Designed miniproteins, single chains, continued (4). Designs and how they scored, part 101

Each design is a single chain, and the fold is of that chain. pLDDT is the mean over its residues in the fold that is shown.

## One batch from the design tools (miniprotein)

Design m15499
Fold by ESMFold2-Fast:
Structure m15499 (fold): chain A 95 residues (1-95)
Amino acid sequence: SILEKQIEEIEKLIEELLEKGLISEEEAERIKEKAKEELEELAKAAENNELPLGEVTVDRPLYLKLHEAIVNKDKEAILETARDLMIEHIRTAAK
């Protein structure tokens, strides 16, 4: 599943941040749960053609990629770009 694959990539980043002592175990669990919920909601919205265009923006180039993926109705590209946006947001919040 593409959704499961993107969740695993986020979980790997969170484990890396935890190992480096940049976040606590409690923060790691909270971020994992939130990211999973947000990706699951995004996948559902993409299937129903109900995507908001700008609610997830942290990096402008990644936002443009997300916008193009939404216009093309490419579920895989939408989820991959959303994962990259979440990773950027997590890295920014941790530092």
Scores: mean pLDDT 67

Design m15500
Fold by ESMFold2-Fast:
Structure m15500 (fold): chain A 68 residues (1-68)
Amino acid sequence: MDQLKKQNILQSLSSLLQAAQSWGSSQATQNVSNSLQQAQSLFQNGSDLSTLVQIGQQAADTVTQAAP
């Protein structure tokens, strides 16, 4: 179950990256890309779901504030 939730977080980050790219925000794109890379590394290392949720939430908050 936690693996599916971790995968959903990675998918959400990928969607946020696509959204940031679509409105041409270099800063938002870079921030989400960095968060996605960090989340992918943590997912591969078997890190806790709570850590991935924190990363996902921070990325989502950043993109929401940067959205046009």
Scores: mean pLDDT 74

Design m15501
Fold by ESMFold2-Fast:
Structure m15501 (fold): chain A 96 residues (1-96)
Amino acid sequence: SSMMEKAKAVLEALKKRVEELIEKYKDDEEIVEGLKQILSLLDNGLNAKTEEEMKKYVEQALSLVDELIEKYKDDPEIVADLLALRDALEKMLEHL
């Protein structure tokens, strides 16, 4: 599907952004663990056979981002980076 090909390209770009956040916050084990879980869900989305399966993994990734935003709510830099990731995931869901 042409839509699946475009969605996979978006997921690969999001995966790269999550990898950049893991490097940025590498000294914080808890945020790195959460970001690695998000990365795993994006990898599952890339390997999804249907748009419905991909949507499920993107929705799970969005939920984990929301949990991290609540956990780090007192850190404005972390919240800003996570909100940017959240907005990108939410926008992707609008097109799936």
Scores: mean pLDDT 87

Design m15502
Fold by ESMFold2-Fast:
Structure m15502 (fold): chain A 65 residues (1-65)
Amino acid sequence: SELEAVLGFIDRTFASIKSNPSITKETAERNLDVLLESLSKQHSPDVYAVAEKRIKEFKAELAAE
């Protein structure tokens, strides 16, 4: 489904960020913000709402580390 594909992409993107020690928290947060903006333009409001929540959860996880 579209939602599963979007969430899978977000999860893979975050895993890539977390596995790369050269990416700072600040750069990671900016990358997630850019992803959030892109998703808002390409997907329905229902799909975007779930994607936004997932990305915000990842941003909170980065802040907690």
Scores: mean pLDDT 82

Design m15503
Fold by ESMFold2-Fast:
Structure m15503 (fold): chain A 88 residues (1-88)
Amino acid sequence: ALSEEQKLLKENAEHFNKELERNEEKVKNNESIEDEELKKLVEKALKDPSLVVLTGLTEKNLRLAMIGRGRGALSKEEVEKIAELALK
């Protein structure tokens, strides 16, 4: 049912947002984000169309949202790493 699909979309978006907040906190504390964590976030977002539909985020917008949550704390190298992981 559509209502159950919407519930799943919201739950997935909320879980993804919590993961982004966790990584934002690490960057704020001058901690590096592990490549494996970035890979999992990107793969999860690209694999789950619910995140795109509910949040209105395309792959490009999702990358921008990750940067935004890091308050620009993600370096160009980290952004490129996310892009490379998404393309693999």
Scores: mean pLDDT 52

Design m15504
Fold by ESMFold2-Fast:
Structure m15504 (fold): chain A 74 residues (1-74)
Amino acid sequence: KEEVQRKLEEARELLKEGIMESSELVLKGMLLYMKLDKEEGRKKMEEYSRKANEIFERAREEAERIRREAEEEE
């Protein structure tokens, strides 16, 4: 049970890091959208949103892998 809890905590931390990093990128994109011309701002917002999604998906996949391992032990 303790080992399962440790793995779930590891998965949670990875998700938190991914969410925080992706959220930071989205916020940067939004800030640029507000500061730049509409067209340039839109392109930057889309660029940062795409990067944020990539980071989030990688973190989600890794966390899911760890969660599955924990479920197999429980």
Scores: mean pLDDT 78

Design m15505
Fold by ESMFold2-Fast:
Structure m15505 (fold): chain A 76 residues (1-76)
Amino acid sequence: MSPAEEIDELRERLEENFSKAEDPITQARLTVLLGELDFARRILEDPNATEEQKAAARADVAAVGREVEEISKELE
């Protein structure tokens, strides 16, 4: 799966979780993750981004994916 496809899938899952979350703490967690995912997407799609920035962005996508899975299980 391409990084862009992975990011789009994670973003959709985060938005679904956000619609289910009513408490401010869970909403804050999801907001932070959405921000990290948007940042990673912008860096990976930016032709002027450095190799270090792209490596960090890929690591952030992986970390967001793990935390999305955890939150999804908490909301089920």
Scores: mean pLDDT 80

Design m15506
Fold by ESMFold2-Fast:
Structure m15506 (fold): chain A 78 residues (1-78)
Amino acid sequence: TQQLQQQAQQHAGDGSEAARQGDTDAAIQHVQQVQQIGTQLGLGDTSQQLADQAIQAIRQGDVDGFLQHLQQMLQAIK
């Protein structure tokens, strides 16, 4: 469980950096990895909903919205 949480934090960090650099595809790939980890931790529906919101935000150029939803995903992972 702690190892999965650490992996989620690493992917969230990498996704945040990609989003700030304008690399939308990389940001989406990293958020999808966080979503998969959330599913493995029993948070599938919550992780999917927040991932979808993060992906929608970054595709519209809303980096702040992407980062907020990504942070919410990490807070849901216990």
Scores: mean pLDDT 85

Design m15507
Fold by ESMFold2-Fast:
Structure m15507 (fold): chain A 94 residues (1-94)
Amino acid sequence: SHHEFDRRLAAAYHRMYDLVDAGAPYEEAMRAFGEEVLRIAEEYNFPEEAIERIEEVLKKAIEKAAKAKSREEFDEIVQETMREINEIIDEALA
């Protein structure tokens, strides 16, 4: 199920960029991504502490995305957010 988890996370990531390419605001795209990540974490029975940490990371990412003025700034926010989420996921799945 770790492979299936990674595949679903990658799909959520690609859907976020599909929304941006379709003209959605960066905030909206990041929010949609965050909702899917939390849904996946709950379906995989992540510890409540891990889910809360992911929620905090995503909340900050959404706030940053709302202020992003370019695709480059959005990509930097996404890269940082993915790094933090992957760290939490690796700890939760260890």
Scores: mean pLDDT 88

Design m15508
Fold by ESMFold2-Fast:
Structure m15508 (fold): chain A 83 residues (1-83)
Amino acid sequence: MEEEMKEGLERVERLIEEAEELLKKGTREDLLEADILLSLAAMELSILKKILEKNEAPEELKKEYEKAEERLRELTERANAAL
């Protein structure tokens, strides 16, 4: 469980970082690619949330999940505003 959560959060963070770089470039094509990456990150976070809800996860993993969810939310809002 902990290893799966860590790996999942690392994948989400990579998707978010790539999307943020695309948002900084700001072309329509980059913005559309960023939106796709953020959608994939949202799907991964949804799976991780279900894992957290079914397991007694450490508080640190819950905090990492919450930070990733907040960052995804912020970047998704930025992408939607730019499109």
Scores: mean pLDDT 81

Design m15509
Fold by ESMFold2-Fast:
Structure m15509 (fold): chain A 70 residues (1-70)
Amino acid sequence: MARAPPTPAAVDAAVAQLRAADRPDLAALLEATVAANPDLTDAELAALTEALTGPQADEVARLLRQLLAG
């Protein structure tokens, strides 16, 4: 598996995918999560994007908000 930090292109793609799913709130949350977690890999970013567009999106979003709030 590729082990690399998130690229601006990967972040843009993830944000675009969430906006296409009519979830701009999750797109903003993903951007904040990436900014707070500089060690987040492209693979982890892709997995988070999949989770945020899936049936558990609201649960994942709640956990990310809790992480960002402390």
Scores: mean pLDDT 76

Design m15510
Fold by ESMFold2-Fast:
Structure m15510 (fold): chain A 86 residues (1-86)
Amino acid sequence: SEEELKLAQEILDEAGVDPYSKELLLEILKNKGDVDKAIETVKAKNPEFAKEYDSLSAEEKEQFKKQAQGAYEKLLELIKKREEEE
């Protein structure tokens, strides 16, 4: 939802998350946890990210996706906490 995206942006800004990680996490959120689709979207917007990601081995790509999934799950917990406090 738009409210969920707004809370996510506020949380990520407060945490001092870099613009790259912020963009990826927001795209994962927009795609309801679909990390693969989020990565494809970020690759389309950022050619440098696409080049670096495509240089990764299959195992490194899987590790990256697992880390991104974990960060997304943590973000969802923080959003839920903020919603319960409002």
Scores: mean pLDDT 82

Design m15511
Fold by ESMFold2-Fast:
Parts: sequence; structure tokens; C-alpha cells
Structure m15511 (fold): chain A 84 residues (1-84)
Amino acid sequence: GKPVAPEVLALIEEMAKKMEELAERGESEEKLAEVMIELGKKLGIMERAEELAKELAERGVVEAPRKILIATAINGILAELLAE
């Protein structure tokens, strides 16, 4: 498995809790995307997330605003990091 630093896990858990709270309140996808983007910035993965979001748009996999595509890319990167 790919090891994840304790600091990275703590950040992911904190942001996951914020996402759950926002979802329980019925907040918009845009607000949820903002939390994911903040997490991406804190993890230093924004360059990779933006590149992946561009690939998703070019492949026509998802038609969505740039903010949502970037959040989707961050979620995919986090899933890859946590898969082990």
C-alpha cells in the first residue's frame, strides 16, 4: 500500500468532517467543491488536480464548471492516496 503521512490523514479527516456537515445542511455542490479545493491547496496537489480536471474536460467525461471539475480531480487523487 502507499503510505500516507499522519499530517495528511489528519487534514483529510478534518475536511471530510466539514464536507459531511455541509452535506447535512444541504449546501450546494459549489460549497462542497470549495472545501475540496481548500484541501487540495493544503496538500500541495493543485497543479495535478488542475491538469487532471483539464483532461476530464477534454475527454468529455464530465461537463461541469471548472470549479467542480477541479474538486472531482482532487477527490480522485485522494481516493488513489487512500486506496491502501
Scores: mean pLDDT 73

Design m15512
Fold by ESMFold2-Fast:
Structure m15512 (fold): chain A 70 residues (1-70)
Amino acid sequence: ADMLLKDLEQLIESLDRQARESDAPRKAVLEATRDEVRKLLEEFKSNPSIEIARRAVQVAAEGMARLAQL
């Protein structure tokens, strides 16, 4: 659990850094992905579940797919 929390926090930091270093439309996609993963991390901290963890991974993957299409 602690390792997964750190991995999700590092993912959020990476997305935030990339957003700061990017311009629209890429910046908007990175910020939206960052905010959604952050929301799921807070849910995971409150009630750890495999479903929430899977949703966080899915959101990150969908964000990366959108960036690849830009």
Scores: mean pLDDT 79

Design m15513
Fold by ESMFold2-Fast:
Structure m15513 (fold): chain A 59 residues (1-59)
Amino acid sequence: MVQRLQQALALIQQGKSDGGDLLMDVLRQLGASDAQLRDFFAMSRDQRIQLVQQLLAQV
């Protein structure tokens, strides 16, 4: 889990679309609802980076 979040963070920071897809997969595996995923799509790149950093801080 942590390794996948770190990989997603690196890809998002590099502007790679794969980073967002990988983060979405991780969030689904953690039991994120469709509403939470919708909120994620409404986030800016910086807000998505902050979210990943917050999740990494919990581990």
Scores: mean pLDDT 73

Design m15514
Fold by ESMFold2-Fast:
Structure m15514 (fold): chain A 88 residues (1-88)
Amino acid sequence: SKEAARHVLKQLIEADKDGDGYIELSTAIEIINSSELLSEEQKEKIIKRLKLLADEKGRVKLEKAARVIARVLGISDEEALKILEELK
């Protein structure tokens, strides 16, 4: 749902302490696993895809994470990016 996406994306933005648009994969996984708004199946799908997007330093670009969450939750990439912009 859009509500679940908004809650998760807010936590991911807050985890971007440097404001550079990247988050640690380990931190992203913890946020996804701790979400009460995501089903276990949704958590597994998101985490699997985020692991594939991690760079050499174990970081994931926030915009890419937002698109992964959007696709798993059944919202558009455009709507996810709009939510991300609103929360910044």
Scores: mean pLDDT 82

Design m15515
Fold by ESMFold2-Fast:
Structure m15515 (fold): chain A 85 residues (1-85)
Amino acid sequence: SAFEEAKAATKAAVEAGDAEAAGTAAGNLIHEGSESIEKMEEALEFLKELRKEATDPGVKASLEGEVEGAEQALEGLKEQEEIFG
């Protein structure tokens, strides 16, 4: 699935130490998760784990920014579910 492909791409970019590719792939993973609270939570857990394992400071910074963005998106999804669910 596009979601699983996005997870694989993000992991590969992190393992390669490519901060720009890691940020781009993480953003795509968040986008693929954006229609579901469960998928967004799965994406967030995955990104937080990769951030813990990352050794490159640039990769860590890219993942931190994407995690912060995903947490805001998840908050919005939960608010929508509470109002319209």
Scores: mean pLDDT 81

Design m15516
Fold by ESMFold2-Fast:
Structure m15516 (fold): chain A 61 residues (1-61)
Amino acid sequence: SADLIMEFEKAYVKKDKETAEKLWKQLSETAQRNFLVMMMTEKKVSREDIEKAQRELAEKG
């Protein structure tokens, strides 16, 4: 949902890794994919975080 994406982005920007990881796992696969595309364009996430998320999405299809 949009609210979860906003909460995740806020936690990520504040460097609250624990909250960010918990919120990321609560996002739907569609929301995770959309967020990655958006963040890759904006360069707001680290390459390591993108690669980790891509591996998780690839395993789910």
Scores: mean pLDDT 69

Design m15517
Fold by ESMFold2-Fast:
Structure m15517 (fold): chain A 78 residues (1-78)
Amino acid sequence: ASPLTPEQEAEIRRLGRELGLSDATIAELIAWARSGFTAPLSAATVAELERVLGEEGALAVLTARSPDELIAVLRAGL
């Protein structure tokens, strides 16, 4: 797994805030990406992703396996 760059982390924060995601959810997504997408996401984070992005958008986030894929999904939600 490629390490999360500072630029990718900044972009995830920017897009998450523009989408209206909470700071807690944004922090958990960044930690998840830093883990190489192996750390579990909380039920609260999954529920917020479904509320903000819809079921298909949330599933696309959950199936992301690189920071660039996660960023692309978040951009598509705008």
Scores: mean pLDDT 85

Design m15518
Fold by ESMFold2-Fast:
Structure m15518 (fold): chain A 108 residues (1-108)
Amino acid sequence: SSSIEKTKQQAVDTLNQISQQNLELGRQALKNGDLKTAQMYFEASKLYQQIAEQVKKLTSPDSIKRVTDLVQQSHQYLQQGDFSKAASLLTAAAILAIGEVLRDEGLV
């Protein structure tokens, strides 16, 4: 096994953990009657899972790092309640991950 496989697995595990935390925060917001905040956390949770699936397909350590850096920044903004910045960074991470996968598959 290569060192990249370990880096990739750690990235996937981190993304899945953040996804689960956002799902729990969404459920808490829903119980408190904050439907807008609940929706944002549920959408973030789904997007983190989507990014994790794309990361599994990445072969470059540099690409994995770029995606995970955006994910970490997004998570920090979510923890601060800045859903707008978090959503922008998550969307950027998802687009980047998809683009890198398509490049690796020779589709771009």
Scores: mean pLDDT 84

Design m15519
Fold by ESMFold2-Fast:
Structure m15519 (fold): chain A 125 residues (1-125)
Amino acid sequence: SLGEIRRRISRLVRSGNLDLSKPLRSLSKVEIMSILYSAGRITVQADVLSLGAAARIALRVSKEEIIEAIIEAAREEGFEVTEDTPIGEALALISDSEVIPEEKRRRVVETTLRRLAELAGVPVR
């Protein structure tokens, strides 16, 4: 249910048990949306996606569409990303070899959130 998904996302975000090193394909929709919700708050410095909107995306959008949205947003900023890329690298939150400009990180996260909100029919703030 929507309420159960919302509770699961809220619990994961509050616990801090979000593993950015896991490949996109290995994560559940709830884990991906928990990381995206958290990244939106931290990287964008705004509540661009509400907890309720994140839960609706997890309910309404397929895992494949969520992963595709991340890959497309990252590739638009010049990052080589696949479904095997760790989520932290795919969202430009971490890098093993270079300093990622804040503006690129912001654009990857914001573009992903906006596209997922559109797919789910939910508002972005």
Scores: mean pLDDT 81

Design m15520
Fold by ESMFold2-Fast:
Structure m15520 (fold): chain A 102 residues (1-102)
Amino acid sequence: TVTHTLEATVKGKDPVKAVIDAIEAAGAKITEIKEEGNVVKVKATYGDAAIEAELTRTSDTEAELKMTITGSAAAVQRALETILPAIAAAVDAFEGTRLTSA
């Protein structure tokens, strides 16, 4: 089992909605969405990978994304290769991308 954490700044008209819609459009199954003030926490699955995304709204047009994907190396790689391009296409800017492996 491997865990990859992606951190990025997302910008757009509604970047939180754009990211959630992109995760779904990429083929992930959303199992939970919790909103606590400016923080939206999303749980999803993509094949054998588990996805946890945390979106912190910093302004009306900007949010900090922290997405953790856990599974086998192959499952995590497939999820990342599908979901990252979908998010990038759905937002006006996808900046400061940092990927950490554990």
Scores: mean pLDDT 86

Design m15521
Fold by ESMFold2-Fast:
Structure m15521 (fold): chain A 64 residues (1-64)
Amino acid sequence: SSEKRQALQQLGEQVARQGREARKQYEQVRKTGTDEQAAQAKRQLEELFRQGAAQVDQAQQELE
C-alpha cells in the first residue's frame, strides 16, 4: 500500500497548508470585518480543522 502511504502524507501536508491559509484569512476577517463575520469565519476554521483531523485519522486506520 505505497499508494495509501503516499496519499496519507499528501493529505497531511494539504490539511496543514489549508489550515495555515484558513487561519491567515480568519485573522484578516477578524481585523477588517464585523464581529458577525469574524464569528462565522471562526466556525468555518474550526470545522475545517475538525474535518482535516477526521480525514487523517481515517487514512491512518486504513494503513493498518
Scores: mean pLDDT 80

Design m15522
Fold by ESMFold2-Fast:
Structure m15522 (fold): chain A 87 residues (1-87)
Amino acid sequence: SLAREALEALERGDWERARELTRQLALRAGLSEEDAEAIASSRERQLAAILAEALRNKDEELIERAIRLVGELFGEEMAEKLRKELE
């Protein structure tokens, strides 16, 4: 899936690939080109879009991987907050 490929790119630190894959993900979700570019322009929004798609698909592996990456990029406190909000 695009969400899995985008997460794999983020995990590798391939920011340009993550941006493009997240832009495509947002466009397929029905967002405008402008909104898709806005989402793709930040790692926080990229990760939020990936997590939203993983939740929609009930992909537990992808959800956990995305939350782990939130902890690595933005701190473990933010990852813990996300886990609690998804209970």
Scores: mean pLDDT 83

Design m15523
Fold by ESMFold2-Fast:
Structure m15523 (fold): chain A 70 residues (1-70)
Amino acid sequence: SREEQLALLRQAIEAVRAGDLERAKALLEEFISLNPPPWALGMAEAALELIDRGDLESALRVLEALIAAL
């Protein structure tokens, strides 16, 4: 559901802010497993790539934009 998707994304943002990148990635993969729309999938994958590169500021911006668009 959209409520479950939003809860996972909010938890992912908190994990990134806490520096718990393993948890953030797990939460984003759980979000992807809920089969979101292709545009939301693309944004979640972009956030994962940004986390892997250590660009946490950009990752947070993408996740905040994704929540606003859902």
Scores: mean pLDDT 89

Design m15524
Fold by ESMFold2-Fast:
Structure m15524 (fold): chain A 58 residues (1-58)
Amino acid sequence: MDATVEAVAARLVARGVPADLARALAERLVAARQAAGTPAVSDAEIDVLAVAARERQA
């Protein structure tokens, strides 16, 4: 696991997302950002993603 995925996953867990789901979402977000060439992930993006994840519990 790379440090960027771990950092994003930790931020999602801090916002109440279960660790396994947080890791899966972090991997998807980091992969999407790398493919788009935009490495930055904002706290606002993490907040929105965490709220959606907690509501759906996918």
Scores: mean pLDDT 73

Design m15525
Fold by ESMFold2-Fast:
Parts: C-alpha cells; sequence; structure tokens
Structure m15525 (fold): chain A 82 residues (1-82)
C-alpha cells in the first residue's frame, strides 16, 4: 500500500542520514500519517522501525543493514494494521 511504502522509505532514509533508531521511528510515523494512514498504523510503523533499527545496531549491523531492517519493519507493521 502507499502507506506501507511511504513508511518503509522514510524509515530507511532517516537511518541512512544518520538519525538513528529514534529518527527512523519518527520518520516512519510521520510518513504513514502523511500518506493517509490512521494514528494506530503510524504508531505501529514508527515503533517497529525504531525497534528493528535498534536491534540491528545492537547486533553489530552497519548503517545500511539498520536502514533495511527499519524499512522492512515499518512496511510490515503498516500492512498488518491495514
Amino acid sequence: SRVAEAAEEAARRAVLEGKGPGGAGDAAREAALRAGGSELTAELAGGSAATAAGMMRTSGGDREEQAEAAGRAARGAAEGAE
């Protein structure tokens, strides 16, 4: 969906720009809302993006791996909430 795609791209971009897990979550949430998602969908996308990026960082993943993890998590959460 456009909501899931927007959340994925925003989360991925935020991590690649060095904004970290929290930045990925904020970006995914805002993008989901802007794309017309509900507040619940945005909250789930943001929380999932932040958690996935943080876990990947803790496991020693590089910035690109963190970005992909954040994006995939944001997309999955948004799709599951629709």
Scores: mean pLDDT 87

Design m15526
Fold by ESMFold2-Fast:
Structure m15526 (fold): chain A 65 residues (1-65)
Amino acid sequence: GEEEQKKVLLKVGKKLAKLSGEDGDPSEEGLKGALTASGEKIVETAENAGVELSEEEKEILKKIK
């Protein structure tokens, strides 16, 4: 459901922030973009940033379209 999608997005956002050397929560603008983007684009963006996604996380994100 929507709550699981938000949970995965927050987890991915935190991993992205950590990899970028940023401390703290993902930006609200970044989260808004992720929530309105296609799931495939979200997965592509995360993988391009070096975030390792589980199969379950990819499936949840891909349902966002």
Scores: mean pLDDT 63

Design m15527
Fold by ESMFold2-Fast:
Order: sequence, then structure tokens, then C-alpha cells
Structure m15527 (fold): chain A 93 residues (1-93)
Amino acid sequence: MMEEIEKQLEEFVKKAEAGEKVDVEEVYELMMKYIETYDLSPEEREEYEKQARAQAYLLEAVAYLKAGDLEKAKEYLKKAEEIAGVKTTLTEL
């Protein structure tokens, strides 16, 4: 259910902030289940799928940053930027 999906997403954020490893694919799949609760057009769905993938990589980057693995944090931030189609100064850490 939507509330359970939101709780699981919050748990992944909490784990990432604690420096615990989170599975990017599990986060992405959970976000996709959340997106499926909306009546989206195919075009809107593609946009949200890209955003979900980028968010999953950002969460993994936060987890590595909190664990002190700066190189892995940079790698995942770069992946998120490539999917989102934007470049930020965060990958130039």
C-alpha cells in the first residue's frame, strides 16, 4: 500500500544517513511501485522513471558519504547527474 511504500523509502533514507549500504535496485523498484499508484501518461512515466533512478543513486551516494567513502559517493553522484541530464558542482568534490 502507499503508506507502506513511503515507510520503506523513509527506512532506506535512514539507513543511508547512518552510512549503511542500500541496494540501488531495491530503492528504484520501491519508487517505481509508488509511481504506479498515479495515473500517469507514458511521457510522464518516463520522466518519473528517470527521476526515481537518479534518486536511488543519490541515496546510495549519501550512504557512501556518511560511511566516509568519498570516491564511491562521487561515482554515484555522477551517475545520478547523467540520468537527470544535469551537471552539478557536487561531482567535483
Scores: mean pLDDT 72

Design m15528
Fold by ESMFold2-Fast:
Structure m15528 (fold): chain A 87 residues (1-87)
Amino acid sequence: SDVEKMAKIIADPEKRAKTLEEIDEAIAYLERFAKENPELRELVERIRAALRRLKAAIEAGDAEAAVAALREIRRLGAELNEALEAA
């Protein structure tokens, strides 16, 4: 399950550290993207908020909360891709 996979990442210090680094990089990238694309800012800020929730859940060892945040990120990411294709 997604929860079991996430729990394994959280339990492995090296995988956890790498995942947190990738989340921080994604947050930084999206901050720059929102500044360059003000028409998409609200949607991008919602994705950034979900990424911060994912990070907090991983740091807290909460695999279920982490998976919930990841599902929200995937849904919002699909909305962003659709908006970009329509433009």
Scores: mean pLDDT 89

Design m15529
Fold by ESMFold2-Fast:
Structure m15529 (fold): chain A 110 residues (1-110)
Amino acid sequence: MESIEELIAAIRANRDDLAALKAGLSRFLARLIQRARDAGLPDDVISQLEAVHSEFGARAAEATTVEELLALAIETLRRIKAIVESAGDSPATRELLADIDRLIAALEEL
């Protein structure tokens, strides 16, 4: 998924395809972490983001409904937001935080 709009559209289109939603959300998180690395966020921040992504993957594997997965995704995004905020204020962290906030808002309305 290349944009938040594409991810939201995929979630709406694939509400009954739990495996596709798990894969899409995990891919979005991996891409967000890569953007943080490319922006030069500290190694300890990147390690925290990778740990949260790994935990999401394990917990998402146990989710049996879209509702469970969306609740987990919102929880995970809020944890990622707190970690990114701890890296300090920069153009890169502002862009990451804006994307995170937009996705959280969209998932809460589904």
Scores: mean pLDDT 81

Design m15530
Fold by ESMFold2-Fast:
Structure m15530 (fold): chain A 100 residues (1-100)
Amino acid sequence: MLDPNNMNEEEKEELRKRALEAGLPKEYIDKLLKEKKYGEIIAEILRKELERARKELEERGADKKYYEALESLEPVIEAIEKGDMEKAKEILKEIKEKFE
């Protein structure tokens, strides 16, 4: 898992590639990387992935429980955006206990 509080150059390049693949604008990514806002980049990638997953569930007519699982990930993304990785891990543990 990428830690926004401890990023080496290889991890920053990987983050940049994933952000571009997620459809984030190059100028936006470059700005956040220069400002060392790695948690914000990770959060935006995850939000794009959740939106794509939600659209796929909608197109398939999936059960409400799958949408509820996606919604439960929003607080995790908010914690990552703030760089609070301990809180993100705690919320993920609670989600895992609730859904399995």
Scores: mean pLDDT 78

Design m15531
Fold by ESMFold2-Fast:
Structure m15531 (fold): chain A 84 residues (1-84)
Amino acid sequence: MKEILAAAAYGGAELALRNPALVTPEEREEAERLAKETRELADPEIVEEVQKIIDSHDLSTLEGVQAAGEAILKYTKEKLEEAL
């Protein structure tokens, strides 16, 4: 379970890092640390699928970031429900 939750947190941090409108330069350093730490705790296969979701969306737009975030939450929720 923790590995799935870490993958969800990693996805959120990575989305914030890829759209400069979501974080200030100061918050970016904190988001980079969070992304690194959560990726190390996450299941590598789930991280790979989260990365595919991120890469399939236009993260330069707020609409694309929202769609990617919703897809990550849906995917990680399904994996979490399978683990319960």
Scores: mean pLDDT 78

Design m15532
Fold by ESMFold2-Fast:
Parts: sequence; structure tokens; C-alpha cells
Structure m15532 (fold): chain A 72 residues (1-72)
Amino acid sequence: SKEEILEEAERLLEEVDRAIAALEAQGTPEGMRFAMELGSLRTHLQIAILLEDYELVKKVIERMKEVLEEIR
């Protein structure tokens, strides 16, 4: 449902913000590349939500999960 998608998006935005902060604190070139990609995806997710493009929201969520899995 729309509510479930938005709830998942909100949880992932919080996780992404924490991940970006941790990567920036580490200060490695690789970490900064991941932080930049996550920042770009965060912006894309916010735009998709504003446009009510839930198919795009789902695609951005899946990409965020992939990047977060690589960092873990």
C-alpha cells in the first residue's frame, strides 16, 4: 500500500542519514563515494515522493538497500 511504501521510505531515509554521517566521519575516499551516491539517492527519493511516483519510489528504495548492503 501507499502507507507501507512511505513508512519504508521514512525508515530508509533515517538509515541513509546515519550511514552518510558514519561514512563522512571515516573520511576514506571509498566512504565518500558511497556517501555521495546515498546523498543522490536520498534526493531522488524525496523528489519521487513529491511527484507521487510510487514505482520510482520503489526503485530508489531497492537501490538504497543495495548500496547499504555493500557498506555493511
Scores: mean pLDDT 88

Design m15533
Fold by ESMFold2-Fast:
Parts: C-alpha cells; sequence; structure tokens
Structure m15533 (fold): chain A 56 residues (1-56)
C-alpha cells in the first residue's frame, strides 16, 4: 500500500474496533478523523464490504 491507503486503512481499522466496542457510527466516524458520517460509511463499506450501521 502507498502511505495514503495505509493511513486510511489504519483509520478504518480503528473505527471498526470502536464499533465492536459499542460506539455509534457517528462516534466511530468522529474518533477516526472523518468529517461526516456519510464519508465514513462510504469508505468503511468499500473496505469491509458492509455498512458500519450493521454494528449499531
Amino acid sequence: MVGEEEALKNRLDYALKLLKAGASVREAAEASGFRSQREFSRAFTERYGRSPSVYE
């Protein structure tokens, strides 16, 4: 991975840990540095193949 892709991956992996710990999609998005829940949900779905809302 190039540095940009690796940074995004690390942010999404951190968000996944928060979701598994009971955080909301909004909380996971904000804590992982995304400016909007919509932007986060799109990036997360592209990486993991499912919406972060399934963890809510």
Scores: mean pLDDT 78

